# Designs tried in a protein design run: designed miniproteins, single chains, continued (4). Part 12

Each design is a single chain, and the fold is of that chain. pLDDT is the mean over its residues in the fold that is shown.

## One batch from the design tools (miniprotein)

Design m12384
Fold by ESMFold2-Fast:
Structure m12384 (fold): chain A 90 residues (1-90)
Amino acid sequence: STLEEMIEHARKVAEELGLDPEFTEKLLEAILAGKKDVTFKAKNYKKKLELEFHLSEEGKVTIISVEADYSVLDPEEQEDVEAAKELQKA
């Protein structure tokens, strides 16, 4: 993939998951710095979940782990966690 395709993919993943703008900036900085085969974690306190991402050597962003405490989630937040798990499968 081209650098621009990697940036577009990263922005789409962050938008779909409702991630913090700060996380999106860190992800883009890693891509622009040429960091490859890197794993990093993001927290979405609004959705009460913790996500683990992998940035491949090709610059593809993949969700490798989704963790949530369902005991503190409302029905909408639970649905968001399930959506994140579906993105992990793709």
Scores: mean pLDDT 62

Design m12385
Fold by ESMFold2-Fast:
Parts: structure tokens; C-alpha cells; sequence
Structure m12385 (fold): chain A 76 residues (1-76)
């Protein structure tokens, strides 16, 4: 359930953050207007989780989210 994944991601559930990022990557494979809109909404949730973790000083959560983004979005 997408709403549960969003809630868990905002609670710093790294597995939920990874699932949201995987969905964004799948949506990006077919760049329809609907897929672009959904991917942007998922990106906002991931960004909010990252910003909250930074504000809380939770450096471990920040690093884990950045690693997942680097793995799926910034392939090295």
C-alpha cells in the first residue's frame, strides 16, 4: 500500500524509502505525464524524510537515504 510506504518512509524506515525510490525508477522507464507526476510526488516524500533526518541530526538515516539515491539515481 503506497500510503503506508509514505508514512513509514517519513518515520525513517529505510526499507520503505528504498521501495519508494525503486518505484520512482520504474516510473522513469516510461515518461508519461502520469508517471512523471507520481515520480515527483514520491521524490517529495523521500526529500521530506531526508530533510527531517537532517533537522533531527540523524546522520545515519541521512547517509542511508543518500546511498540508496546514489545507487538507483546516480549509478556509478
Amino acid sequence: ELEELKERALGYDISAVEELIKRMVELAKDKTPENIKEAKELAQVVYEALQRARADGDEETVKKIEEILKKYVKLE
Scores: mean pLDDT 78

Design m12386
Fold by ESMFold2-Fast:
Structure m12386 (fold): chain A 78 residues (1-78)
Amino acid sequence: MKSFLERVRQIEAEVNAQVAKLTDPDEKKQLEIDAIAELLGVPKEVIVKAFVDKDEAAREKLVKAAEELRRKAEEEDR
């Protein structure tokens, strides 16, 4: 069966494909932020600060959320 990590990557790829079909840059950015926030379980404000404002504290929160998601994925694959 597909690993949980592979399923997560497929969802990410699908979201990126949908974003590519949009013509409005603001809508694309909001969709990406929404998708990442939902996937990582962090507030949208943290995503915006990390990617737009390049805030180090926000980036650390994203890294920690990604590590938690990865840990959960590894637990489900076993």
Scores: mean pLDDT 68

Design m12387
Fold by ESMFold2-Fast:
Structure m12387 (fold): chain A 66 residues (1-66)
Amino acid sequence: MLGEEALAELSEEERKEALELAEEAEKALEEADKDPSLVAEKVGEALRALGDAIQLVLESRRRKLA
């Protein structure tokens, strides 16, 4: 999950989007746990969602530094 420190620097809208992406990742992993045949697909979905959330945080931080 994203750290509270990273979320604190986001706007309220960006924070909600990042949390929604993190929730999608958790749901995908939970589905993978329930159906092992989908592990590769669901883990891929979770990693993609987490990557998007991390990128959102990094982009927000870069804008603050500029």
Scores: mean pLDDT 73

Design m12388
Fold by ESMFold2-Fast:
Structure m12388 (fold): chain A 89 residues (1-89)
Amino acid sequence: DKALEEAKKRKETLTEKDKEDRQKLAEIGRLARDPSMTDEQAKAEGEKFLAEAKEKGLSQKVIDAAEGLKTRDPSKASGHGMLAELGNK
């Protein structure tokens, strides 16, 4: 039922997926900003995060951030590109 489904979503998001999403986003963002990281390392790390996000069913934000790291684009890794389509300014 809807009420039970909402309660389950809230608890799961707060205890597992919400924590994991936030932690993964922070890690990916930090790696994407590291100028010492080689293109090869960034691609390898991005591939790993993509695989983990798909395997665990993490949010689209983590998938987008991993793609950004893989291409070594810090604007994509921060999720900025998704909001750009709504309009500039």
Scores: mean pLDDT 66

Design m12389
Fold by ESMFold2-Fast:
Structure m12389 (fold): chain A 89 residues (1-89)
Amino acid sequence: SEDEILDRISEKLKIPKSKLREIAKKYGVPYGVLEKLADVVLGESTLEEAIKYAESLGIPREKVRKAYKELLELDIEVGVEELREGVLA
């Protein structure tokens, strides 16, 4: 289900499901594309592969790139907050 996709992304990136839903809605990106973008954030895929997948579903490249940028910014923010818990690299 769509909720199960959001659960997987949230567990991988430690980003709340509410924020993931906001990004998907804001840029008109399906949750399957958002999961592909999460793989890019984790270094498990390329942005070009995610864009090609999204284009095959009729989603414009510009929307995918904007969603990726916002997802990456949230991932960085979560990482910074985790470092503040007392283990600095």
Scores: mean pLDDT 80

Design m12390
Fold by ESMFold2-Fast:
Structure m12390 (fold): chain A 65 residues (1-65)
Amino acid sequence: SMALAEMVRRALEALGASPETIERVVAWVEEHAEELPHLSARELAERLGISTEQAAVVLLVHKEF
């Protein structure tokens, strides 16, 4: 959803992710939201090339949404 994308964008910006990384992660989450509940923070971080802290926040935002 567009609202999930906005929350993910804000969370990653707060954790210092670059604009390019934020848009790439947001695009992936919009296409693959159904996979998020099945991934660990470590697996998501490896798949997206982001920190485990950034990945954990993406998973938390999705769970709350």
Scores: mean pLDDT 82

Design m12391
Fold by ESMFold2-Fast:
Structure m12391 (fold): chain A 80 residues (1-80)
Amino acid sequence: VVFTNEKLKQIFSAFDVDKDGYLDLNEFVTAVRTIAKDSGKQLTDEQIQDIFKMADIDGDGRINLEEFVTAMSMLEKMLS
């Protein structure tokens, strides 16, 4: 798996600038780009936004750690 749970938790914490336990869309895009760059993957903002919308089931414009891990798993599967 390209995105390990440990790495995802570290990235989530690094980009949770408000330390409220949630990422907004901009924070999520930056986190995914950071992971993708480290792994040699290329992703567009549109692809990342689509995954964010799928993980944000409640439509509140933010995702928690569990939703973030799910979003990253979905993103990896879509790239396979």
Scores: mean pLDDT 73

Design m12392
Fold by ESMFold2-Fast:
Structure m12392 (fold): chain A 78 residues (1-78)
Amino acid sequence: MREEVEKKAEEIKEEIKELAEKAREALRQHDYDTVNELLKRVGELVKEAKELYEKAGEPEEAERFSEEMEKLFFEIAG
């Protein structure tokens, strides 16, 4: 079960990286509407991963993943 959750989390992490690169481009163009849409999508992906960890009985890992994704997004986008 943990391996399946970790694999899904890694897929979500890669999608968040792609969204962060798009946000970086949108920020350069001062397209804040697109940035807001991308942030909403990141929130949806983080929620999906959190639900997977919670279902696996690992709520602490869910919080860790959320913090890691927030840091990763702003490091790439900012």
Scores: mean pLDDT 81

Design m12393
Fold by ESMFold2-Fast:
Structure m12393 (fold): chain A 76 residues (1-76)
Amino acid sequence: GSHVLTAPEDGTLTVKVLEGEVVVAYNEDGRVKLRRLKEGESVTIEVRAGDRVVITGMGEAKVEVTFNGKTEVIEL
């Protein structure tokens, strides 16, 4: 599956893979970046309010998302 995050405010978003493999799509310096992450890997992204981050599971996956100190687990 996939999950779309819209940043509610400026801040730091961290995506950590708990299970499986994911692709994280985000904007950086006016370019679309794609990061492929395996279990145990993470990416930290500086976001602005209204920025969209797309997390796509490659099969079944589970990620931990932390935004400005608030953590949520998402199943993909």
Scores: mean pLDDT 84

Design m12394
Fold by ESMFold2-Fast:
Structure m12394 (fold): chain A 69 residues (1-69)
Amino acid sequence: SEKRKEASKLIFKAIDAESQKKYEEAIKLYQEAIKILEELDKEGKATEADKKLKRVLQQEIAELQAKLA
């Protein structure tokens, strides 16, 4: 799926931003990846792996937000 590839690309960019301590940029990239995963779910194309990945990304965002507080 092209949408799944785009989500993976955004996650890779988010990890890179996080490694550079660009936490606000990483959060935005993870949020964009989640939007794509939610679109797959709305289209009935989300796998259990996609749903698990979304939960992992939501947790990562929460941890990064805590670092900014």
Scores: mean pLDDT 88

Design m12395
Fold by ESMFold2-Fast:
Structure m12395 (fold): chain A 76 residues (1-76)
Amino acid sequence: MEDARAFGKRMAELGKQGIEDPSKLEQTQQQVIDALTDYKKKTSDEDAQLAWGIAMGEISKAGQEYLKRKEEEEKE
């Protein structure tokens, strides 16, 4: 079985691709949600919650870092 932490990190990396490339944002978000939903059906509630928390936490952080970079680019 894939470790919940490893799966969560892999989903975070997939989600981050959408943040770095806005044209892929909707597609990568949907793929992450679908994959996490499928994982939840195949694992314990504890492992599913851990994977979800890692993925969404890292994606949220990457989104905040992306917005900060854009603010710096627009700042004169």
Scores: mean pLDDT 77

Design m12396
Fold by ESMFold2-Fast:
Structure m12396 (fold): chain A 58 residues (1-58)
Amino acid sequence: EEEEKRRQEAIDKAAEVATKLVELGHNEVALRMAQAAEHGSLEEIEKATREGEKVIKE
């Protein structure tokens, strides 16, 4: 349950960042984050979220 909760929190964060990326026109980055959230490991989801946040700040 704790591991599932952590994964869900990571997916939720990735979804929020992906939504912001789409609003800014970075559709390819948002798509990669969505794919990581659906098929990736927890570490891959967290890494994709960090890359997305970096793009938003640039």
Scores: mean pLDDT 77

Design m12397
Fold by ESMFold2-Fast:
Structure m12397 (fold): chain A 69 residues (1-69)
Amino acid sequence: GPVAAEAERLYGPVLSHEQAVELLTERYGVPREAARAAVERVDTDGSGRVSAAEVQEAYDLLGRGETWA
């Protein structure tokens, strides 16, 4: 998707949580707290790293109102 393509173009195939949050907040207008929560949810390994595809998943979760209760 467009967010994954942009993430890969700017940062490569793997991003830190900080880089993913900056992309979502600065380029896609996501509130910082929501971006942090979504990025943390897609980082299933707790590694502090996310793939470009996982950044797209985080954005999609925010857009669909899905929650990980």
Scores: mean pLDDT 78

Design m12398
Fold by ESMFold2-Fast:
Structure m12398 (fold): chain A 94 residues (1-94)
Amino acid sequence: SSALERLRQMAENILRLLRELAEAGESLESLVTVALHYLRELILTGKSLGVPDEEIRRIVLETAERIIRELLADDPELAKELMERVEELLEELL
């Protein structure tokens, strides 16, 4: 699906942005705030494009797990906070 491909591209763009912000010296707390903002936008975009809720959930959770592995490996408490807030967004919006 072209819509599903657009969401996966959006997820890759989020990861790229977060890596660039981390290289620029942004705090891990700021990275989490930015991640949550763009993951919310990804969910809303997916719903607007008619992507099934199960596929949106899968992309969002996969993206959150990649953010944790790549950027939050040294902060398990902040990693847990990100995942809990992502689950809250999915419950609110799906």
Scores: mean pLDDT 91

Design m12399
Fold by ESMFold2-Fast:
Structure m12399 (fold): chain A 70 residues (1-70)
Amino acid sequence: DNEVKALINAARTALDALKQGYKADKKFAEVLAKSLFRYARQLKSLSPEGAKEGEKFEKQAEEILAEAKK
């Protein structure tokens, strides 16, 4: 579905920005991670495939947040 693809693209964009920015600004990293968690929740509600992608983004956001707190 177009909606699932759009959310996956939005989540990937936010994840890429988080990976690039988290070392420079921890507060910015937290804001981007919250956006990723929001996209992941929406993906989980749309389809079983979206749920798997959402869990992947959620896990990656948590890992980057843990690194940002160092």
Scores: mean pLDDT 77

Design m12400
Fold by ESMFold2-Fast:
Structure m12400 (fold): chain A 92 residues (1-92)
Amino acid sequence: SLAEAMREQLERLLSVFPPRELNEEERRRAEELLERLEERLPDEEVRELLREAFERGAHPRAFERLLLSLEIAEKLREIGEEFDEELKRRKE
C-alpha cells in the first residue's frame, strides 16, 4: 500500500539523516517541508508518521528527499498517461 511504501521510505531516510536536536532554522525548514508533504499526502496514517518524525527531530534533508521523490513520481505518472493516450490514437 502507499502508506507502507511511505513508511519504509521514511525509515530509510531517517537512517541516513537520523533525528536530532534541530536549531531554529532547521526546525523552521522541517516545518515548512512537513506542511508541503501533508498537502500531497491525503492518507492520515502517513501524515501522522510524518508529524511524529518531525516531533522527534527529523532533519529537513529527510523531508526534502521525500518531497522530491513524490514530485518525481507525480511527473512520471503524468508523462505515462500522455504516452498511453498517444499510443491509443496512433494504433487506430
Scores: mean pLDDT 77

Design m12401
Fold by ESMFold2-Fast:
Structure m12401 (fold): chain A 63 residues (1-63)
Amino acid sequence: SHRTEQARLWHDVLTGKRPLTDEMIEALKQFIEDNNLPASSFAAYVASRIPNPEDAARLKEEL
Protein backbone atom coordinates (compact mmCIF):
# COMPACT_ATOMS: atom_id res chain seq x y z
CA SER A 1 0.00 0.00 0.00
CA HIS A 2 1.08 3.62 -0.48
CA ARG A 3 1.17 4.23 3.30
CA THR A 4 3.31 1.13 3.92
CA GLU A 5 5.69 2.17 1.12
CA GLN A 6 6.02 5.72 2.53
CA ALA A 7 6.68 4.32 6.03
CA ARG A 8 9.45 2.09 4.59
CA LEU A 9 11.05 5.04 2.77
CA TRP A 10 11.02 7.14 5.97
CA HIS A 11 12.45 4.25 7.99
CA ASP A 12 15.35 4.00 5.49
CA VAL A 13 16.02 7.76 5.73
CA LEU A 14 15.85 7.70 9.56
CA THR A 15 18.32 4.77 9.69
CA GLY A 16 20.73 6.42 7.22
CA LYS A 17 20.12 3.90 4.42
CA ARG A 18 18.59 6.43 1.99
CA PRO A 19 18.84 10.17 1.31
CA LEU A 20 15.81 12.41 1.94
CA THR A 21 13.97 13.26 -1.31
CA ASP A 22 11.89 16.31 -2.29
CA GLU A 23 8.83 14.05 -2.69
CA MET A 24 9.22 12.87 0.92
CA ILE A 25 9.44 16.47 2.17
CA GLU A 26 6.28 17.41 0.24
CA ALA A 27 4.46 14.31 1.55
CA LEU A 28 5.48 15.19 5.13
CA LYS A 29 4.33 18.81 4.66
CA GLN A 30 0.96 17.52 3.39
CA PHE A 31 0.72 15.12 6.37
CA ILE A 32 1.36 18.01 8.78
CA GLU A 33 -1.33 20.14 7.09
CA ASP A 34 -3.88 17.29 6.87
CA ASN A 35 -3.48 16.45 10.58
CA ASN A 36 -3.16 20.08 11.79
CA LEU A 37 0.15 19.32 13.52
CA PRO A 38 2.52 21.97 14.97
CA ALA A 39 4.81 22.22 11.93
CA SER A 40 7.94 23.70 13.58
CA SER A 41 8.13 21.27 16.53
CA PHE A 42 7.18 18.24 14.39
CA ALA A 43 9.78 19.16 11.73
CA ALA A 44 12.42 19.63 14.45
CA TYR A 45 11.57 16.22 15.92
CA VAL A 46 11.76 14.41 12.56
CA ALA A 47 14.96 16.28 11.58
CA SER A 48 16.60 15.34 14.92
CA ARG A 49 16.18 11.68 13.91
CA ILE A 50 17.77 12.03 10.45
CA PRO A 51 21.46 10.94 10.66
CA ASN A 52 22.50 12.96 7.58
CA PRO A 53 22.98 16.58 8.81
CA GLU A 54 22.44 18.10 5.33
CA ASP A 55 19.10 16.27 4.95
CA ALA A 56 18.10 17.29 8.49
CA ALA A 57 18.90 20.96 7.75
CA ARG A 58 17.00 20.83 4.44
CA LEU A 59 13.88 19.40 6.12
CA LYS A 60 13.90 22.23 8.69
CA GLU A 61 14.37 24.81 5.90
CA GLU A 62 11.42 23.44 3.85
CA LEU A 63 9.00 23.17 6.83
Scores: mean pLDDT 79

Design m12402
Fold by ESMFold2-Fast:
Structure m12402 (fold): chain A 60 residues (1-60)
Amino acid sequence: MERLEKQIETYKKTLKLLEEQLAKMEKDPSVSQRSIDALRLAIKNTKEMIEKLEEIKKKL
């Protein structure tokens, strides 16, 4: 259970970094649209993973 809490915290930190990275990449003309789309997907997946991990923690 303790490792699960650490994972949730790590994902929350990752989410913040991904959002900052996305904002910077959107301003850079050299960044491809595919990279931007990949970051948006990663942000969605990270939020979804946090919800799932919290549900698993409650079930355990």
Scores: mean pLDDT 80

Design m12403
Fold by ESMFold2-Fast:
Structure m12403 (fold): chain A 70 residues (1-70)
Amino acid sequence: ELSEEQNELAKRAQKIYEELLANEDKFTPEEFAELKALLEEAAQLVMDESPEAAAKVEAAEAKLEEAIAK
């Protein structure tokens, strides 16, 4: 089972994915695919309870923010 911290990271990844879908028109197909792949990697790290999970979720969040700001 996931810890409370890992469950929180999973919820954050889900919210980023929902925002990605809501702002799909702000992304090129390549940017969309890259962010989706990054979120899938982050989700795997959360399931593995990896110490890198938080950093990957934060990286996906930053990439989403940069793309929306264009």
Scores: mean pLDDT 77

Design m12404
Fold by ESMFold2-Fast:
Structure m12404 (fold): chain A 71 residues (1-71)
Amino acid sequence: MTLLVLVPSSASDEQIAALEAELRAEYADKGIEVRVERVDRPPESQDKALIEYVDDNGESTYIVSTVSLVR
């Protein structure tokens, strides 16, 4: 099971590293692989990260979380 988090290309390396570390710390104990990728897709809101969840059947679900990616 993999949790894919899509962030805007304008996000800083520090913000991406902090988000990745937090999610890996939370999900590593649950056996979930976490991936964070920059995309050239502007988020609908700069306060939100687009989270794509891919299940064991290869189906994708998109979740928008309130995350401060840029300041």
Scores: mean pLDDT 58

Design m12405
Fold by ESMFold2-Fast:
Structure m12405 (fold): chain A 65 residues (1-65)
Amino acid sequence: SEVQRRVAEAELARLLAEARAAGLPEATIDRYRAQMTAAIEAEDWATLGALAAELRRLIEEYRRR
């Protein structure tokens, strides 16, 4: 669904911005962007969800440092 892809793209952009604000390395952010973008293109919502959960956890860990 076009709407579903647009929502996923917007959430990805938000998560990447939060990752940068939390101080994650740019190489790590670029890796997640590439993997999550590939999941969106493949309409692999399970993989996208798992990657988003991993990234959210990593953002939280960096916020505690």
Scores: mean pLDDT 86

Design m12406
Fold by ESMFold2-Fast:
Structure m12406 (fold): chain A 98 residues (1-98)
Amino acid sequence: MISDEEIEAAVLLIQMAVDLEIMKRGSKEEVNEALERLVETAEQLSKLDGPYAKEFLEAALKILREAYEIGREQGVDEDTLSRLEEAIKKLEEKIKEM
């Protein structure tokens, strides 16, 4: 059974997928803004618990890893890339503890 928190997590994952598409096609400003939103969304998802939490976090991690590669290629600020790398590591650690 899907909880309200898991429905909210699914909506956040859809938003992350949209931001990933913006990173592929957007201007440098749009790419930086999309990557900032991805970091913030990942931090929100990192608080998710429940029977489907691992699957949602693994999906988010896949999006963040692709976003990191795109951000690096698009010349995103190193400070923003470092925050994204930290978010990736935090999700990887949480998934390992599950």
Scores: mean pLDDT 81

Design m12407
Fold by ESMFold2-Fast:
Structure m12407 (fold): chain A 97 residues (1-97)
Amino acid sequence: MKEKVEELAKEVIELLKKALEEGDVETQLAKAEEKLKEMAELHDKNQSPEIDEIVKETTREASKLVIELMLKLGVDVSEVAALSPSLAALVEEVKAK
């Protein structure tokens, strides 16, 4: 199970990086969302500290890539920052780079 979650995590990050580098944003985001749903379903059925950490790390990295993509496209990230202190911190981290 851990191996499947790790595979999905890599696929999500690669799809989001492709959206940033190559464009085709709508297609890449749709595929990334599908893989994130699969990962969440596996996590719900197979909760363990190792899987929890992979999901947490992947969600954090995916959120950073989505924020970076939104900034590149000129989309307002203020609503994302308003959703939680954790997201506000990620927005500031992405902007500082």
Scores: mean pLDDT 77

Design m12408
Fold by ESMFold2-Fast:
Structure m12408 (fold): chain A 61 residues (1-61)
Amino acid sequence: SGDEILLEGAKTLSPEDQARLLALLAEHPGDEEVLLAALRALSQPQFEAMYAAALAVQKAR
């Protein structure tokens, strides 16, 4: 699921950013597109790269 992908990527973030990501996941469970759009509003390049990395990890496993 998208939530698992984002949680794996969150391990590379600061504790503050991890807490923010987890709050967004709780607010939009299973709504990957809405969550990604919200994350992009906070820091587009950083969160987009994190999401891409997490997606790659999921596909490799």
Scores: mean pLDDT 61

Design m12409
Fold by ESMFold2-Fast:
Structure m12409 (fold): chain A 105 residues (1-105)
Amino acid sequence: AEAGRLAAKGGELAALGGTLAAKSAKTKEQLAKGIGGALAGAGGAFLGELGARRGDARLAAEGGQAAASGGEAAAEGAETEEAKKLGEKGAELGRRGAELGAAAA
């Protein structure tokens, strides 16, 4: 179940990127995107982990989609290059997890 593993890792990176984006936020919009990215990333990590443990391709796809959305939000809200790269990598892995999970569902 590579899909769940990719979704879980993507969600973890998106959550970290979103947290850093929120902490470094200069505007209300950056803060909202950072918080949203962190929450979506955490949800994606949880669902991806469950999908991996249960061999559930649908949960892996849902986790990957949440991780992708969270990573994109974190990158958009990022004030620092570190937060932006974490968000971008989280979104990349989340998208791959979602694609593999959808194909296996």
Scores: mean pLDDT 86

Design m12410
Fold by ESMFold2-Fast:
Order: C-alpha cells, then structure tokens, then sequence
Structure m12410 (fold): chain A 83 residues (1-83)
C-alpha cells in the first residue's frame, strides 16, 4: 500500500487529474471501511480518508505543495498502521 501510494504520488503529479480521482476513491473507500471498523483501526481509516480528500482538493486547486504535504502525512499514517 505505502509503496504503491508513494509511486502513485510521484507518477500522479505528472497526471494530476488521475491522482485526484484515485485519492477521491481512496477517501470514499477508507470512510466506508471506517464505519465497520472499531477502535484505533477506525481512527486510522477516518484520518486516511480526511488526508486523501484534502490532497485531492489541493490538486484540484493547483496547490501541489499542499497536496505533497497531505500525501506525506497519509503515507506516514499508512506506515504506522502497517507496522
């Protein structure tokens, strides 16, 4: 997940519309999974959904620096969850 997300971020910045759509989809999926999760897993999924949504919005507005910051936080969160 993390390596794929990082690769998608690097590659997707060359195709911002594609990255935006994938982040929007990931945010929706994470939010849906959070509804059936409990405890720390739910908290992580809710945070992942928020960060993915904010990254997609930053890309939509042309704010690549903000998008990179949200993507970095998302990658860190996924690393912590996978560890």
Amino acid sequence: MEELARELAEKGLEEPEKLKKELEEAAREAAALAKTASGEEREVLERAAELAKKAAEAIKEGNEEEAKEYLAELLLLQHEAAS
Scores: mean pLDDT 74

Design m12411
Fold by ESMFold2-Fast:
Structure m12411 (fold): chain A 80 residues (1-80)
Amino acid sequence: SSEELEEEVKDIEKYIENLIEEMKRKNVPKEEAAEVLELLLKSLEKYLEWVKKNAPDDKKVIEKLEKLIKKIKEKIEELK
């Protein structure tokens, strides 16, 4: 359901935000942090493709995933 997908995206966003904060708190090297974020980015891009195929009318979910992907790409660029 759309509501279930919205909750899953919210959980993913919270997980990523917590992970970024945790890596910063533990002084994870920039190169390692970038590698972790690149793996998450690849997973999110696959998830976005899945949502577009299986729930194309869930515009809010698609928009939230696209915004999250953009934020992660920007964060990776900052770490280079």
Scores: mean pLDDT 85

Design m12412
Fold by ESMFold2-Fast:
Structure m12412 (fold): chain A 63 residues (1-63)
Amino acid sequence: SDEALLEARLATLRMLAEALPELREEAERIIAEARALVAAGAAPAEVLARVSALEDELVARAA
């Protein structure tokens, strides 16, 4: 469940990066950080919380 939610979240973030080229670098960094955390053995719920915080920052820049 949390793994599936994380996967969907990262897919949505990639789509947003495609739609907003000015934010692409930041979005790619968020995706890379999420992958690194998963590879390091972080729980999916913790990775989701981190991604959510970084997404809030990305959205603030889009406004």
Scores: mean pLDDT 80

Design m12413
Fold by ESMFold2-Fast:
Structure m12413 (fold): chain A 63 residues (1-63)
Amino acid sequence: MTPMQQAEQMIDRFTQMRNDNVPVSDDQVRETYRLISQASRTDPERARQMMRRFVDITRQSHS
């Protein structure tokens, strides 16, 4: 599985966790950022879009 695929799976999981009202840990957030950064080596455009979506999801569940 590529870093981009792993980041997509983690974002999907975070969306599910938010729907279930489960807080996302800081370590999980950090790991997702690293995966997106690695994905940017292959596809910077898609990685940028994923980063924006992830930040939005994280901010909504982070308080």
Scores: mean pLDDT 76

Design m12414
Fold by ESMFold2-Fast:
Structure m12414 (fold): chain A 144 residues (1-144)
Amino acid sequence: SSKAKSELAEALSSAADQLRVAATSARSHAKKLQDALDSGDAEKAKEVLESAIEDVKRTLERLERLAKELKAAASKVTDYQSQVNGLADSAVQAEKDTLKTLEESLKKSPEEGAKEGYKALTDLAAKFDALAAQFTALATQLKA
């Protein structure tokens, strides 16, 4: 149990770091969309949305692998299993929802698409920061 708790704590800490990196990337794309909106550059807004979609797709693949690893580690620490599984699923679902929103945003006018994409990416970043804080808190509890 002590070894399993340590392994889960390490996995949660790693997951928190990966979510913070993903949040930073989402904010970077959001800022580029805001800059395109402020300048009225429709072509740039479309290019930034397309770039954000590719980044979100790659991050989704990484988060799905991360969720599988977290769930495997949590299966050995039954008191935490339900909570860790729920948080892992929330991270994957947030990325999936954001991908869908960005893909739909590309079908809209550049201005409306950029506004919607900006909101989706900033909301995603905030959610990932909140999830990272929760993963860090659980890792701290497991090391106590």
Scores: mean pLDDT 92

Design m12415
Fold by ESMFold2-Fast:
Parts: C-alpha cells; structure tokens; sequence
Structure m12415 (fold): chain A 64 residues (1-64)
C-alpha cells in the first residue's frame, strides 16, 4: 500500500521517510520530490502502511 505525505521541506520529507523505512519492515522509499517536500513510501501490507503513515505524521507530515 502507498503512503504519501507532505512536509515543510524536502530535507524533512527525506528524513521522515527514511525513518519510516527503517522503522517499518518491508517499507521502501519510492520518491521524494517538490518544494516544500513530498515523500512517497510503498509498504507490503495495510498494517505496515498504517505504521509508516503514523511515523510520517509524528515527523510533522500531512498525509495526502
């Protein structure tokens, strides 16, 4: 399942997405783009996608 979140900066997006990938087994970083910054993560299951979403929200992300 795909998780997309917007952050206040590209650096913040990359850091939060990296944290989610490290914290959630099987999650992969698909992309980081835009200004201020958008991160896209793919997770193998809906449960893992929910965990990645939670990590990115706590990192200051707004879910899209």
Amino acid sequence: ARVVARFSSRAHAAASAGGAVEAVPGATLEDVYGDPGVAVIEAPTDEQAAAARDVMERGGGTLL
Scores: mean pLDDT 80

Design m12416
Fold by ESMFold2-Fast:
Structure m12416 (fold): chain A 94 residues (1-94)
Amino acid sequence: SAEEQQKKRELELFQREVEEIQAQLDALYAGMSPAQRARLEEIYREIKQENPELPDLAVKLLALAELYRDSNPQFAADLERMARKLIERAKEAG
């Protein structure tokens, strides 16, 4: 049916979006100093401990948003929106 084809397309688009986000995160991490990576890992650990049910990629995006909150609030807001979208989709998937 058209509905089944649409659902399949939405899943394929989501999978590509996740892959694109992961590639962007890998590039950002490669550009970070050891001190920035250590701080990011600390924030990641704190968020994961408080929210063990959240998808790993969403926790990484939230940790990165916290790191950039004061220096680049617009980028932090964009990261939080991406994390929220991943969390919502994970809840829908079961």
Scores: mean pLDDT 81

Design m12417
Fold by ESMFold2-Fast:
Structure m12417 (fold): chain A 88 residues (1-88)
Amino acid sequence: MLSEEERKELLRRAAETYVNILAAYGLADPEKELERIDNMSEEELLAFIREMTAKLKEWEDKVLKQMKSPEERLAHERAVAEAVAALR
C-alpha cells in the first residue's frame, strides 16, 4: 500500500495534469496554480482535483454550446478523434 507521502505525490501529479489541461485552454494560470498545489495538504489536493474536474466539464458544455460555426465544431471533433487514436 502507498505511504501518505507517496499518495500525496500521486495526487499532486494528478492536480498538475488538470492545471496543465486548463492552462492549454486559457482557463488557469499555470505558474500561480502549480505554486498553490506545492503548498496543499492531501485533503486540499483532493478538493482541488474535484473542483478542476467540475470546471473542465462545465467549460466543455459551454464551449460545445457556443460553437456557432460547423467548421469550429468539426475541428474540435477531429482533434478529439486524433487524440483518442494516438492512445491506441
Scores: mean pLDDT 69

Design m12418
Fold by ESMFold2-Fast:
Order: structure tokens, then C-alpha cells, then sequence
Structure m12418 (fold): chain A 110 residues (1-110)
């Protein structure tokens, strides 16, 4: 499960980097977005490990809330440098990431 979640984060980060480069996003905003992704990845992996150990549905709920918080923080930062249409592209990448990670986490619950 951890390797699958890491692959989903790697794909999302690659897509976000491509979108930000195409839009000429300032380096400070790029760095802030990538930091939100990196910090969130660590928290999601910690929650996933706890979910594998406990099989606790409340841990699954906490993981889903963490993913939603990451999406909110990234979109809020993106709005500072991107057009509304480009922000929607960023939101779509994060929505697809969240959907894939939630599916992996749900499969851990059996």
C-alpha cells in the first residue's frame, strides 16, 4: 500500500510541476506548493501505516480529512499565481490523487 500511495504522489507532483512550469508560476509559490505536498505525503504515509496496523475506520476518516486539507492548501496557494481555469486543472490533479489514495486506504480496511 505505501509503495502504491508513493507512486500516486509522484504522479500528482509531476503533473503539478508541469502545470506550474507552463504557467510560469513564481519559484516561491512552486516551493510552497511542493512543501505542502511533501509534508502531506509524510502525514498520509504515517496514517496509512496506522490503518494497516489497527484496521480502524476512524484512521481512514483522518486520512481522508488530511487529503482534503492538502487539496485546500494547494488550491489556495495556486490562486495567488494561476488563472481560475488553471486553478481548476490543479484541483483536478489533486481530486484524482485523493480518489486513488482513498481507494488504496479503503482496500486496507478489507
Amino acid sequence: AAAEVQAVFDEAEAKLKALMDKANVPQDIKDQILKVMADGRKRILDLLKKLEETKDPTTYAALSIELAGMQFDVVLLARKALTPEQVEEVAKVLTEMNKKINKIAKEVLE
Scores: mean pLDDT 87

